# Designed miniproteins, single chains, continued (3), part 15

Each design is a single chain, and the fold is of that chain. pLDDT is the mean over its residues in the fold that is shown.

## One batch from the design tools (miniprotein)

Design m8491
Fold by ESMFold2-Fast:
Structure m8491 (fold): chain A 83 residues (1-83)
Amino acid sequence: VEEAIARAKKAGEDTLAESKKMTPSQAMQIGAKHEMLAAKNRKDPEEALVHYMQAAGAYSTVDVGRPLAERAKAEAEKLAAAM
């Protein structure tokens, strides 16, 4: 469980770092992509957790994306608590 959470946290941090190199539009697209992948992988909580953390990372680099980042992080916290 701790290993899965650590992996998801690192994936989010890596996506945050890469999204800082992107335009705001590209970062929002990456966030939306990972949020969609998280929903698609809802039956695999470890995979969904990784994607929600990546979505939060991307969205957090854009001012208009901050509420979406908070939503994605909240979903990640729910999944981690259920694991």
Scores: mean pLDDT 82

Design m8492
Fold by ESMFold2-Fast:
Structure m8492 (fold): chain A 68 residues (1-68)
Amino acid sequence: SMKQALLKKAEEHRRQAGELSRQANEIEAEMKAAGVSGREAVLAGAELTMKAILHSSESLALLNEAKR
């Protein structure tokens, strides 16, 4: 169904967001272990975190369309 197609696309974006968030967390953890400040550690993963947020946003938009 059309709703199933939207839900599958939302799930794909959710998976991408999770993968990118995991990679960002790994970079931040490594920076913190090296004695880098929390601010600098966050900035080291910032691009991946931003991409994860965008994928999460797209997933929510697709879920909202599926509810219609």
Scores: mean pLDDT 85

Design m8493
Fold by ESMFold2-Fast:
Structure m8493 (fold): chain A 80 residues (1-80)
Amino acid sequence: AGVALVTDPVEQLGAQAKELALQGRFDEARATFAQMQRFLDDFLARYPLPEPFQAELRAKVAQIGAELDAIIARKKAEAA
């Protein structure tokens, strides 16, 4: 299914970004998150999904971004 083809890479890149942030590799974590956003935008440009699925995928990316921001903020506070 087209949803699985985009959901799995998004989850994988999101997990990688969070792991990099947990390791204190914040610039690499942000770069990986940006790569995830570009992948989703490129995928949706080539394979237009119904609006509800696009909204769900964008909400998932936003949630991953919020989680990443929280991890980075916490790790920076712990390092200070």
Scores: mean pLDDT 81

Design m8494
Fold by ESMFold2-Fast:
Structure m8494 (fold): chain A 85 residues (1-85)
Amino acid sequence: SKADLLAQIAEKVKQTISNPSISAEGAVNFFKQTMNFIKTGTSAEVNSKLDELENEAEKAVGEDDETTRQKIIELLEKAIELIRG
């Protein structure tokens, strides 16, 4: 289904961000770009919740790199759950 495809995209981004070579800034940017793409294929209700996760990701800026990375991974897991229902 379309939801399965979008969830798989988010899971691959999570795998990429789990690599310690990706900077905190890079992780936040990957997250934002992924959310923008996913929102083109999800309902208005899901999009509203994804917007809230995006706001949390931006607030995570200013922590140390590892803390920011872990926060983005958690937000991606929440996004995957929202997409799959």
Scores: mean pLDDT 82

Design m8495
Fold by ESMFold2-Fast:
Parts: structure tokens; sequence; C-alpha cells
Structure m8495 (fold): chain A 90 residues (1-90)
């Protein structure tokens, strides 16, 4: 589960760098911070975060394909799951 979440987060970071939203040099620090969070988070929060990351990947891939409507839909779903993960981790 943690390994899957880190893999998905790494993919999101790659897509964010491609979209100009993140500098490649920032990726190692962002992933290290996420790994520390995942070690302390309850399993349900990690599962919600993983679902959010999966939707974020779909959103960025839709954006790369020029499908802005699909990107907005998946981005909204990602945000909902990230909000749920934060609630479960509190």
Amino acid sequence: LIEEALEAARRVAELEVEAGLLDASEVPAELAELEEYLRRAPEEAVEALLEGLKYAIKAYEALRAGNEEEARRYGRLAAEHFARAAELAA
C-alpha cells in the first residue's frame, strides 16, 4: 500500500513537472515528505490518498491529451479523495 502510494505520487510528480507546475529539483524533497506522512498515517488515509493520486494521474494525462473537461472531472475526484485522506489522518 505505501509502496503503491509512493509509486503513484512519483508518477504525479513527473506529470506535474511536464505541466510546469513543479520543478524537477523539488521532487525528491516532496516524495521524502510524503513518505514520512505515509509512515504515520492510518491505513484508511493511505488508501484514500492512493485513490486521489490515481485520479490525479488520470487528470494530468487527460490534460496532456488536450481533454480539459476530463482533466477537470478527474481533478475534482482527486481533490475529494485527498480531502478524505486528510480527514482520516486527523
Scores: mean pLDDT 80

Design m8496
Fold by ESMFold2-Fast:
Order: C-alpha cells, then sequence, then structure tokens
Structure m8496 (fold): chain A 86 residues (1-86)
C-alpha cells in the first residue's frame, strides 16, 4: 500500500536514516525543496531539519512508517502529522 505522510518538525535536528525494509520511499523537505529517494533495505540518508519544516514521505506504508519512527528517534520532535492513502 502506498501512502503520503506530511510531518511538521518541532525542533532542529540532524537525523540519520537507514532503511530496514525492502520497498521505496521518497523524502522531501518542503522548505529546501531537497528530495531523497530510498530504495531497498540498507539505503541511507541524512536529513538536516529545522523547527517548522514540513517533511513529506511518499512510498510503501511500512517503509514510510519506519522512516517516521527514525525521524522521531533522531530528535525531529514531530508536532503534527497527516497520512493520506494513495
Amino acid sequence: MKVKMELEVGADAVVNIETKLDGEAEIENKRTGEKVKLVGEGAKATLELKAGDVITITGDLDLAGNIQIQMYQGGAKIIASKITLL
């Protein structure tokens, strides 16, 4: 199942993402316009986040959810979230 997650960041953070599941997800920072596509298990990205940033994660539900958890664990402090089924 494919989803789009929209996350509002409440604190400045540098988050290291490593995919734990097979699949595809794209992360976009709406402030910077930077996009990162993660494909397969073991793909890595570093996200430089600022309070008030809106991050979108589009991709496979399980992988997108795992990425959201990693952002939270990395100190992003998600203060609002919206999930849309695609």
Scores: mean pLDDT 84

Design m8497
Fold by ESMFold2-Fast:
Formats: structure tokens, C-alpha cells, sequence
Structure m8497 (fold): chain A 71 residues (1-71)
């Protein structure tokens, strides 16, 4: 299931508030996590942390925000 633009912006905003990441980076991370979940792929926390230059904790925050937004 794909997030609406409004859900994507809301999830990115929550990631910014929780982690202090730049809005553009938080949005890109949320989009990647959503795409992997939608494809039935595992969210590889370490791979995504290295890809985006963020902590593994930041990736987990983004994954939680995506899961909450998909409800």
C-alpha cells in the first residue's frame, strides 16, 4: 500500500521531530522504507543507515512512522 502525499509529509515530519534529521533526508528515508514494506521486502536497518548516512535508530523511527501512517 502506498502512502498518500499527506501521510508521507506527516511521517517525515514525525521523523524530523524525533531525530533532528533535515526534512529532505527524513522524507527520502520514509519513502525508501515505505517502498520496501510495500514490496514485501525486509527493512535492512544497517543498509538503510549506511545508504542515507543516518543512525540505525533513525531508520527504526522512520519504519515506525511508516507503519503508523499505513493504518
Amino acid sequence: MKLTPEQLEAAAARVVEATGLPPELARALVEEVEARIAAGEDVDVRELAEKFGVSEEDVLVAAKAVIEALR
Scores: mean pLDDT 80

Design m8498
Fold by ESMFold2-Fast:
Structure m8498 (fold): chain A 90 residues (1-90)
Amino acid sequence: MVDEIIEALKKAAEDLKQVLLSNLPSEVKIEATRLFAEQSLKIAKEFPDERIRKTIIELLKELIEFAKSLEDVDEEVIEILEKTLKELES
């Protein structure tokens, strides 16, 4: 169960990276980021497991660095990810 959740989280993060790399409208990229953030917080709340929490924190940090490396990413994408990371680290 925990390992399956971790693999699903990693896949969701990879899928978000592909959306951010695409030529889709900023609105779609922002919505995809928001959905990832909401699901990550929900999973962390429903499954209070240190490995799951650590994985989500690590993936959020990687996604923030990735988004910052992209020239055409809307600032709101980074803001959503940073806010989500702050909520998990509290």
Scores: mean pLDDT 86

Design m8499
Fold by ESMFold2-Fast:
Structure m8499 (fold): chain A 105 residues (1-105)
Amino acid sequence: MIEAPEPVPEPPLPPLTPEQVERLERALQRVLETAEEMGASPETLEKMRELARRAVEAARAGDTQRARSYLDSFGAMAGQLAAGADEEGRERLFRALAEAERALD
């Protein structure tokens, strides 16, 4: 039996272009607008805005891995909002989130 090779450490993610950072910022703003329209609490919106701001700052600094980590936390909060929403609100929120995730590609 051939021993499985040790997993190679993943290389650091490449920095985003200025155009990708701008798309990310716009997509995150759309998610925040959708969450507000869905009746998210002021406390939830404030936490989401802070995560969005940190994700954009990390992306501008070239720290794509940290930007993805903040986006994951942001997406988790949006997912919790979606769980309490009707079907239409849930679809709108997930669509806006998918646009934010695509901005990192």
Scores: mean pLDDT 77

Design m8500
Fold by ESMFold2-Fast:
Structure m8500 (fold): chain A 90 residues (1-90)
Amino acid sequence: MKVVILTTESAEEEEKEIEKNLEDMGYEVVEKIVTKEKDVEKLIKLMDELAKEKGVGVVAAVSKEDFTEDEIYEIRDHGVQILADKSPPV
């Protein structure tokens, strides 16, 4: 499955960890997009727009410097939902 990583500017280390984990799970990371967005709702909308536009999975890399633990969990969960929706039929 093809995946795009949406990375916030301060999340360079988190992006590298996510990319490695995705590749270890058998996902193909095809693009990394850097965003200045720091609002959870706007970031989630951007993930949805990218998933629709490119027809691929989208996962966001975000820093604990810009987001709370609960916000990181929400963003992560949304990425998992996008991946599930884009999975091929059995």
Scores: mean pLDDT 79

Design m8501
Fold by ESMFold2-Fast:
Structure m8501 (fold): chain A 55 residues (1-55)
Amino acid sequence: SKIEEAIERILAGGDTKEAVETVKEYLTEEQIKHLESNNYHPSVVLPILKDLLKQ
């Protein structure tokens, strides 16, 4: 899935913002604002993407 690919990219040291852009369709506007306000920090991004895999 695109979400799994995004997680893998981030874990491999890829750009977190670019990874989030690939899965933007699965995120709410509120989640996007939250990620943006935290400068797409991996510690904030990864839990949100992992949660999407459980939904």
Scores: mean pLDDT 83

Design m8502
Fold by ESMFold2-Fast:
Structure m8502 (fold): chain A 67 residues (1-67)
Amino acid sequence: ANSTQVAVALAELGEKYGYDKELTGTEIAELVLEESTGPMAKEIAEEIVKRFGDEKMTIREMLEKAL
């Protein structure tokens, strides 16, 4: 997955759950896998874990770092 795909996934979750919601990359990856039926869901989830891991931050902060 590329930075645009990660940013789109984070923006969709921010709109649904709120941009100020604090989560780890692993927790965001779980939400991507639960909410997406798209063919790239696993690759996007893996990239999010690789970039953010277990560091807890807001969806907004993750989105800013993905851009």
Scores: mean pLDDT 82

Design m8503
Fold by ESMFold2-Fast:
Structure m8503 (fold): chain A 64 residues (1-64)
Amino acid sequence: PLKPAKPKVLKTLETPTATIEVLEGEGLFAVVIRDKKGNVLDVRYFRSREEALEAAEKLAKELE
């Protein structure tokens, strides 16, 4: 199919200023940063689950 499958949410981290989601889809991992209104601020792609989770946790600490 031309449309990609929906990504799977692996982890969600809530901070006072943003929501950080770690997603898995099509052999890739993504870290999505949203503001409290749901607007996407940044998306980072990783090939490793461990790298994606580590990046998300680091971002959550910086936004705390």
Scores: mean pLDDT 77

Design m8504
Fold by ESMFold2-Fast:
Structure m8504 (fold): chain A 87 residues (1-87)
Amino acid sequence: VRVLSDAELRAAFRAVDADGDGVIDRDEIPAIQAFFRSQGYDISTATVRRIFDQADVDGDGTIDFDEFRSMYDQIRRRARIGAIRLV
């Protein structure tokens, strides 16, 4: 699976951010899962939720772009070690 550029991650973040407010709400977890599955990661909604909660440092139920990038890095690392299956 190809590693996304910063510009590609920003485009993905903007697409998931339904409100266009610069943050992604916890309610958007299904959209985050759909994005990662489109990139070839066989990932469950439960796993996305866990990683989202870990990236949400403030515990306010939202993540910004830097936290979204951290989620992507975590999912990519887990896939590399076989913890997440590639499709």
Scores: mean pLDDT 76

Design m8505
Fold by ESMFold2-Fast:
Structure m8505 (fold): chain A 107 residues (1-107)
Amino acid sequence: VEEEIKKLVDETNKKLQEIHDKIYEIAKRVNPEAYKLLEEADELWKKSQELLKQGRYTEAFLWNKKALEKRREAYKLVAEASPEGKKLVDEMNKIRDEAIKKIEELL
């Protein structure tokens, strides 16, 4: 069960990353503000990872939270600016929801 859950999480994260990369390319073309937010999110995430390596867990968590908030805002802007972007955001949400359901079924 644990091995099945790990495989499902790894496969889900890979799919979500592939869609994120596609959203990034669309943002660059259709909404410069969304693209800037994604770049800022990447910088915040890198800072969070550096803090984790230093054992500064609380600070790392807060920087990661800020990165996720900027990513969420960027995805919303891309979905509003582009029908293609909306389809990709909807696909990300579907993949995440399906993964959660499968994990719950495995208990």
Scores: mean pLDDT 84

Design m8506
Fold by ESMFold2-Fast:
Structure m8506 (fold): chain A 92 residues (1-92)
Amino acid sequence: KKELADALAISERYIEVDEAARRIYVYAGSVGEEVIRQAAERFPDWTLVVIRDLSGEPPSPERRARGFALARALPDDATRLEADGFRLERLA
């Protein structure tokens, strides 16, 4: 968690880890796609799920919680989902 937060230059509050499912959820904000891909390469045994808020609203705890809830509900066979102004993308 801390290592990924440091690599992406974001707060740990924007990262959630599911050790049982081997998933990492990242509330990416303005972090670039290439930076996220490079970080994912450091964790090859983990699936990274990237959450982007496309609503144009300022970041809030409520929006962040909604984004994480959608990411946790992402089916294993889905690589991308757009809902509630979020884009969710699974990197493996």
Scores: mean pLDDT 73

Design m8507
Fold by ESMFold2-Fast:
Structure m8507 (fold): chain A 56 residues (1-56)
Amino acid sequence: APPTPLLEQRLAALEADRQATLKEHAAAGPEVQALLETAFALMRIGVEEDERALAA
């Protein structure tokens, strides 16, 4: 099914949270930055799958 406006809003909010979290933890070093980016990538996949299931 096509993405819903709710999905777009949730993905935008997640991306804003990702950017804020990476900025907040900028001093933690590259390993922590990589872990945070991986965690947010997994969260994004989860949001996309949840909305796809609800839209189907």
Scores: mean pLDDT 77

Design m8508
Fold by ESMFold2-Fast:
Parts: structure tokens; sequence; C-alpha cells
Structure m8508 (fold): chain A 89 residues (1-89)
């Protein structure tokens, strides 16, 4: 159902945005380097991946509370993981 998938993507996007905003406030130098598409170390990439996974976890939990299907939730989460893997590879 396209409506449910759109709602799942919106909820996950909001959770990711909130999680990264909080992280960026705590780590402004690394956040600025990420925004500038600078080369990150493996440790820095691991930190960014950890923040992204926390955002996805929060998004998944919020979408479940909203009564969305596991199929719609996993489709949204998988899309974000694919984008993250492409951007950090």
Amino acid sequence: MEEEERRARRIVTEAMRETFAAWAAAHPELAARLAAAETLSEEEKAAVRAVAEEGLRRGRERARREGLSEEAIEAAVEEFRRILDEDLA
C-alpha cells in the first residue's frame, strides 16, 4: 500500500533528521566535514553509521507505534541503509 509506505518513509526521515541534528550539535566539526563531503576516517565513518542506525531504530519504533506494517517499515529502512552504504563506501 503506497500510502503506508509514504508514511513509513516520512516517519523514518523525521527520526533520522532529529537524530543527526542532535549528533551534529554535539559534534559540530565532524558534522561540518560530513556536510562538506570531506574524506572521513574509518573511525569517523563508523561513528556516522552508528548515528544512522540509531535514527533508523527510532524511526522503526515510531512507525510501529503508528500501526504501520513491518513490510512498509522494512522497505523504508532498507532504502535508507542502501543510500548510507553508497554515500559512505
Scores: mean pLDDT 79

Design m8509
Fold by ESMFold2-Fast:
Structure m8509 (fold): chain A 65 residues (1-65)
Amino acid sequence: GEEGAKKAREAALKGGADERGAEIAYRQALSGNRVQAGMAAASAAAKGGGDKEAMQKAGLEGSRA
């Protein structure tokens, strides 16, 4: 739900996404489910130049809320 979307946004920002990237992750999470939230956060971290471990951490954080 909404809490998951907020976590996806936060995970994206921590992964190196800018405000617009984080907003996209938030909107994707609202339109999907926990899996979509995790994928959005991991994708934003990857585009921000994150390592594989950083992407996995962002994905887990985004999918768990």
Scores: mean pLDDT 67

Design m8510
Fold by ESMFold2-Fast:
Structure m8510 (fold): chain A 92 residues (1-92)
Amino acid sequence: KMEEAMKRLIRTALEEKTFEDLLELFKENLENKRKVMLKEGMPEEEVEKEVEKEKEEWKKIIEEVLKELLEEGKISKEEYEKYLKLTEKTFN
């Protein structure tokens, strides 16, 4: 259910040419989650583990959507590589 909702958001952002904005929103949400967990007294190493887990889940879903669009012929190989690099740059 959540994964399907995220895939729809990613597909829409790619279609609307707002994918970079969506990546920045995801990054801001991860940083906000990190700040909230730290304020609630969670140990820093545990907070970083939870943030990294969510980041890897987002990266995986993005890669899956990009592969599907490439296979469907809806994006070029050049666009696929561009969006994959943008995702890596945003989350690193």
Scores: mean pLDDT 83

Design m8511
Fold by ESMFold2-Fast:
Structure m8511 (fold): chain A 90 residues (1-90)
Amino acid sequence: MMEEAERLVEEAERLAREVEELARQGAPDSTLVEKARELLRVAERAVETGDEEAARRAMQAVQRAIDALNSAQWRALAPEVERLGALVRA
């Protein structure tokens, strides 16, 4: 894949790990939502590179973060998640 796409995927995977760690530590909802939102922005950029493998890996990172959040936390991110999903399906 292109260097830019690879860098964005690595950043998305790093952010997903940070969200997982913060959730495990019982961080405040605001902190988790902000980190997850940052991840979604990076994932959008990875998808926009047009690299299918980068899009797949970025979506996996997003799914890992969603799995680490409770229902109330990820519901706050629903618009961003829907936007990213639409972008991948476009």
Scores: mean pLDDT 80

Design m8512
Fold by ESMFold2-Fast:
Formats: sequence, structure tokens, C-alpha cells
Structure m8512 (fold): chain A 86 residues (1-86)
Amino acid sequence: SLLEEIEKLAEEAKKATDPETIIRNFVRIRDLVAEAQERGEISPEDAARIFALTDRAIQAVLDGAPKEEIQKLVDEILAEARRAFA
């Protein structure tokens, strides 16, 4: 499912140390959320919230934020995704 793929990418981002890998996973999550919205699996409002969180997470990585801050953003993305697909 799209949710299972999002969860996998989020967990990989949480464990990764390489900024390029972390950003790539957030971009892929964003793409899967857009696909879920187009399929009618999540609302546009839920998609918008997850897009905002992934954009914040990408910016945090680019700004050199601590791993703990990035992991917190991943947890927020996972919580919103799980809620959106429920």
C-alpha cells in the first residue's frame, strides 16, 4: 500500500546519516502522498499538512539540524500519514 511505502521511507530517513538519502526519502514521501491524494485515498487537507511537514523536514536537513530534530519531524510525518489513511 502507499501507506506502507511511506512508513518504510520514513523509517529509512530516521536511520540514515547521509543528508542526500534523507532528503531523497522525504521527496519520495511527498510524491506518494500526492499519489494518494489523486487516488482519493486521503483528503487534500491531509495531503497539505503532510506536504508542509516534509518541506519543513527537508529544510531542517539543509540547515544542518540535529538528528533528534529530524527524527521528531519524521515521527510527526508518520503520525499525520497514519491519521490521513485511517
Scores: mean pLDDT 87

Design m8513
Fold by ESMFold2-Fast:
Order: sequence, then C-alpha cells, then structure tokens
Structure m8513 (fold): chain A 83 residues (1-83)
Amino acid sequence: EKIEKLRKAVEELREAVERGDLEAARRALGRVIDLLKELGDEETVKRLEELYRRAVEARDDPEAELAALREAARVAEEAVKRL
C-alpha cells in the first residue's frame, strides 16, 4: 500500500510539472518526501528535501522553481523504479 501510494504521488508530481502547476507540484513533492521517509529511503529524502528547499527559495522565479521541481520528479521516478 505505501509503495502504491508513493507511485501515485510521483505520478501526480510528474503530471503537475508537465502542466507547469507549481503549487500542485510542491504539494505532490511533499507527499513523496513523507512517503519515502516512511519507507526509509534516507538518501532520496535528503536529495528531494534539498530540491524542495530550492523550489521554495525560487518562488519569485517560476522558471527556476519549475526546473527544481522537474529535477525532483526525475529523482522520485528513479527511486520508484528501484522498488
């Protein structure tokens, strides 16, 4: 169930990034981070938290925020493929 929830959250993140919905992408990334914490993937959590912080810091620059969220989606997709 946790792995299925993670796959759905990663898909939501990818779709939000594809349509440029920065708010939806940030919410989905938060859910991905929480689920990965529950699964014990500490290395991926650290990487995604850094990307989340970068996205939040870039809120006044939509292109930079989107780039950080796009990278986070890529990292999250790779983590899911390893499960």
Scores: mean pLDDT 84

Design m8514
Fold by ESMFold2-Fast:
Structure m8514 (fold): chain A 59 residues (1-59)
Amino acid sequence: PEIVTLEASAPTEEAARNALLRQIHDLAAATGKRMRMISESVELRDGVYTVTAVLEVEK
C-alpha cells in the first residue's frame, strides 16, 4: 500500500480543511483509487492553521 501525507495551510481552520479535502479529492480523481485516512492533525502557529492528513492509497 502507498502512504501519502498531504497538508494545507490557511488563516482559518475551515479554509485549511477545505483546501486539504480538495487535495484529497484531486488525488483520488488522478489515481482512480480510494483514499483511506490513517490520521489527521491540526496545528495553529502564528495565526495560520495547518491541517495534515496521512492517507493510504488503496488498490
Scores: mean pLDDT 83

Design m8515
Fold by ESMFold2-Fast:
Structure m8515 (fold): chain A 66 residues (1-66)
Amino acid sequence: EEAERQAILDRAATAAAKLAGSKFKEVGENLDFDEITAFTLEIAPEVKAVYQAERDRARAELEARR
């Protein structure tokens, strides 16, 4: 049971990480560290939204199986 919850959270975290990586590649990998920090803060709400959406989707899928 715990393994299923962990898989859902891991899936959400993976989706969020993919979005963050894609955003960084989109703006350029040659950012200096100050620019990286500022950009990370800028995209944080969007990354969180993706995490939330994927988590909710995975949970809904699990509930549908019941």
Scores: mean pLDDT 74

Design m8516
Fold by ESMFold2-Fast:
Structure m8516 (fold): chain A 81 residues (1-81)
Amino acid sequence: SADEKQLEEDKERAREIVEELLREGRITPEQAEEVIRRFETLLELELKTNKELNIKPREVSDEDIRKFVENIVAEVKAQAA
């Protein structure tokens, strides 16, 4: 479906941002895996909830995805300290 395609595109955009941060040495490989896991889990939960409640899925910008990823990175780093 279009919603499932958008979910996969959003996951791919998040992975690209995380790979950029990993290449820059801003996060560790273990932190990168945890960030992606949390992001994908939250997106899948939102899609499931929207389908169950008959809500139209929200389209997210690249900036929205970057801010979301950066927030998860900050949370993961804080929990590791």
Scores: mean pLDDT 77

Design m8517
Fold by ESMFold2-Fast:
Structure m8517 (fold): chain A 100 residues (1-100)
Amino acid sequence: NEFERLEKLYKEALELAVEALRRRLAGEAVSPDVTARMLALEAEIEALLDKIREEILSKPELQKKLKEMQEEAILSMVPLAAQMGRAGDSILARYRELLA
């Protein structure tokens, strides 16, 4: 199912984003391969959303799930992003727009 694939990709991207935020707050470097994987995941998520956009718009249950995924992602990042000021605000905005 294309939507299940979207959920898995978004979850992986979120887990990497949270790890990157934790590392930055600890003063640790984020690996270039982690950054490359995040960019690849974001590109695949955008391409998949474009492919299934009409299906999501036609099914209220998928729209609800998509909104819940965004809300859960933002809530997961808020405690970390709050410690980063403008950089944190930018990351939150990016993840709001990723599923838009």
Scores: mean pLDDT 81

Design m8518
Fold by ESMFold2-Fast:
Structure m8518 (fold): chain A 96 residues (1-96)
Amino acid sequence: SALEEANRLLAEVGRSVAEVIRHARDSLPDLVAQVQQALQELSEAIENGDVEAAIQALQRLRDSLLEIARQSPDPRARRAARRAAELLDRAIEVLA
């Protein structure tokens, strides 16, 4: 189902986002907090079967990650954020 595929993609996104948090937490704490909030909202939407809320959370998560990719001085954080954004684009396509 779309929700099963979204859960699989969420796991992969979660691993990439954890890497972003690890490398961006000290330099961009407010953006990292926004990323964590969006990821929580996404997980709750998926668990509740709310596809529309899941798509909105995925879009917000993607936008926050792209902002980290723009602002982070750490190349590891920038690369992980771009990778996570690409995975999020795939998740949005699956759910749309």
Scores: mean pLDDT 83

Design m8519
Fold by ESMFold2-Fast:
Structure m8519 (fold): chain A 66 residues (1-66)
Amino acid sequence: SKLIEKAKEFLKEAEKALKEGNKLEADIYIGVARLVAGVLLSLNGDEKEIEEIYKEVEKLEEKLKE
């Protein structure tokens, strides 16, 4: 799915932004990836791939709080 690939790309950009100290940019990318995953879940997308996206979102959100 192109949307799953795009969500994964946004999460990679979020991780890069966190490493560079750009927490606001990271938060935006994390938020967009979470939104894409939610839309895909509503459209009966691949639950396993969507779960992997949500797990990475949760991991990055915890890093954002630190």
Scores: mean pLDDT 83

Design m8520
Fold by ESMFold2-Fast:
Order: C-alpha cells, then sequence, then structure tokens
Structure m8520 (fold): chain A 94 residues (1-94)
C-alpha cells in the first residue's frame, strides 16, 4: 500500500539517522511547521524523487535537518541538488 511505502521511507531515513521514526517525524514537524503526516509525505517524495526533478524549499530544509543529524548525502547528485536549492533561495531573497 502507499501508506506502507511511505512508512518504509520514514523508517529507512530514521535508521540512517539513528532515530526512531516517531522522533524523525516530530523533529521534521517542529522544524518545518508541518503535520507529521505532511512530513511523512515530504520524506517519501524526497527519497523516491528522480535526480532530474528540482527540490522544493521544504525538501531543502529537510535535507539540512538530516545533515545536522549526521546523515551524509547518499549521492553527489542529492548533495548538488541541495546546494543548488539553497543558492536559488538566496537569490530569491536578495
Amino acid sequence: SMEEERNRAVEGLARALRLSPEELLRLGSEALGLSESEVKDLIYRLMTQSPTEPISPRQARMLEIAHERGIESRSEEEKKRYEEALERQKKLLE
């Protein structure tokens, strides 16, 4: 089911960060101002997203939180997309 796929995505990221799924959802909810259900959707989209798709500002913030918790980017492409999203946000604010 879609819910099981989303739960597996959250469990995978939580395991990589050495957090429980519940702790990850709470931290994401608090940091992004989203519900835990919305954070679950965001994590699923982030983990299943094509490398060719641009990342959203909320996805960039989620990656920042993941980095702060000691998760290395799994790929250079994800790291590059994160850096490009931050640069785009900086240019929009200037």
Scores: mean pLDDT 69

Design m8521
Fold by ESMFold2-Fast:
Structure m8521 (fold): chain A 92 residues (1-92)
Amino acid sequence: SHMEIEEMKETVRNLLISVFLGDRKSVEAEKQRLIELGMSQENVDKIVDVAENSTPGSLDDIYNIFKEGIENGKIDEAIKKAEELIKKENAL
């Protein structure tokens, strides 16, 4: 539903922030909520991996990639795009 899509986007944003803050309890709660909303465990784990390997300065870019993927039902493609963005930043 539209409400589930909106909550999934908000939960992903909160997950990214929680990872940057090192708030492990909130990270686990947000991961479980994404699974309840229908995201696969594999994709949730990959989003956490992207966040753990990113910088706070990339948060808006990463979130916008995931937001677009969720809205268009292309979360797998969004994860790959975010992984490529992080590879470029880590190559510096």
Scores: mean pLDDT 87

Design m8522
Fold by ESMFold2-Fast:
Structure m8522 (fold): chain A 86 residues (1-86)
Amino acid sequence: MSPEEMQEAFKKLIEVLKEQTEGLKKKEVSEEKIKEYAELLKEEFPDLSDELAYELAKLLLERVGGDLSKEEFLKMVKEYLKIVDP
């Protein structure tokens, strides 16, 4: 996948998740945890921008809660990417 295709796939994922979580109660997640998981995304996807990594990490953690493991987080991101960019 090209860097441009990766950015586009993540943007689509973020838009879909925003629509699905609109009006739902956000779970409490620390800023430190969001930053930690954003860094994890950047390690797995080096071409991903800092802004997109942070936004996706925040959105997913606020949806599922801070008890989500790093392995489960990465698995969930990869599964969602398959849905938005088959």
Scores: mean pLDDT 77

Design m8523
Fold by ESMFold2-Fast:
Structure m8523 (fold): chain A 57 residues (1-57)
Amino acid sequence: MSKIQKLKKEIDEALKAAGVTWEEAAASPVALDRVIEVKPLSDKAVLYFLFEARLEK
């Protein structure tokens, strides 16, 4: 499994655990903070999420 696939899984699991959608977390810093509170993300996973969220905007 590539490093990118591992980061995607980490983010998907955290979003699922927090009950937050990707769209909600991308649109709201408060929603992203809730995800991190429920399941701490690595700095690389947070950066990858923010990069992908910018592309979807």
Scores: mean pLDDT 74

Design m8524
Fold by ESMFold2-Fast:
Structure m8524 (fold): chain A 84 residues (1-84)
Amino acid sequence: SEEEIEKLKKALREAGKKLGLSESLIEATINAAVDFFKDNNKSFKETTVEEFVNYLKEKKALGEAPEILAKYRALFEEAKKILE
């Protein structure tokens, strides 16, 4: 739902600020997460960190460098904690 998407966006922004990530990386991650939610017909709560990171690799949406993927992994993990 739109409410769930807005909560997700807020959680990702809060997580990104906490982790000291750039605004561009945070917004790119938000866009990819919203697309993942739509593409996979799953709720964010049912999605594992591994599934999300693998989605990014397969779609090549945000690059494939290990250091960048590690930042996306950390951001997604922190956002899941906020959404508890």
Scores: mean pLDDT 74

Design m8525
Fold by ESMFold2-Fast:
Structure m8525 (fold): chain A 104 residues (1-104)
Amino acid sequence: MKKAVVMDVAAVYEEAKKLVGEEKAPEVVKEAARRGAQMARQNGADLVVVAGTPKYKDLIDVAVEAAREAGLEVKKVIAPSREEATRKGVEEARRAGADEVEVV
């Protein structure tokens, strides 16, 4: 049984922006991505798919690095819209053999 987490970088950024404002949101997203990857590994995840649009490329790269540091298999999905990126991320996770997929 393989467990995957699909991380919607835009959703993480929007939540951070609501808490600390737009200017400080990127710093909080970096911390959240690292913590999220560590929690995913502790909860038995084998794979993280980091999904987003080109607009969030730098935050996507930070999340990919955080997941790799946590010892997870990492896939990156970039698509023109958040909806397409998340949907393609779920498809990639299932194609990789994931029996359980959680979107965060």
Scores: mean pLDDT 79

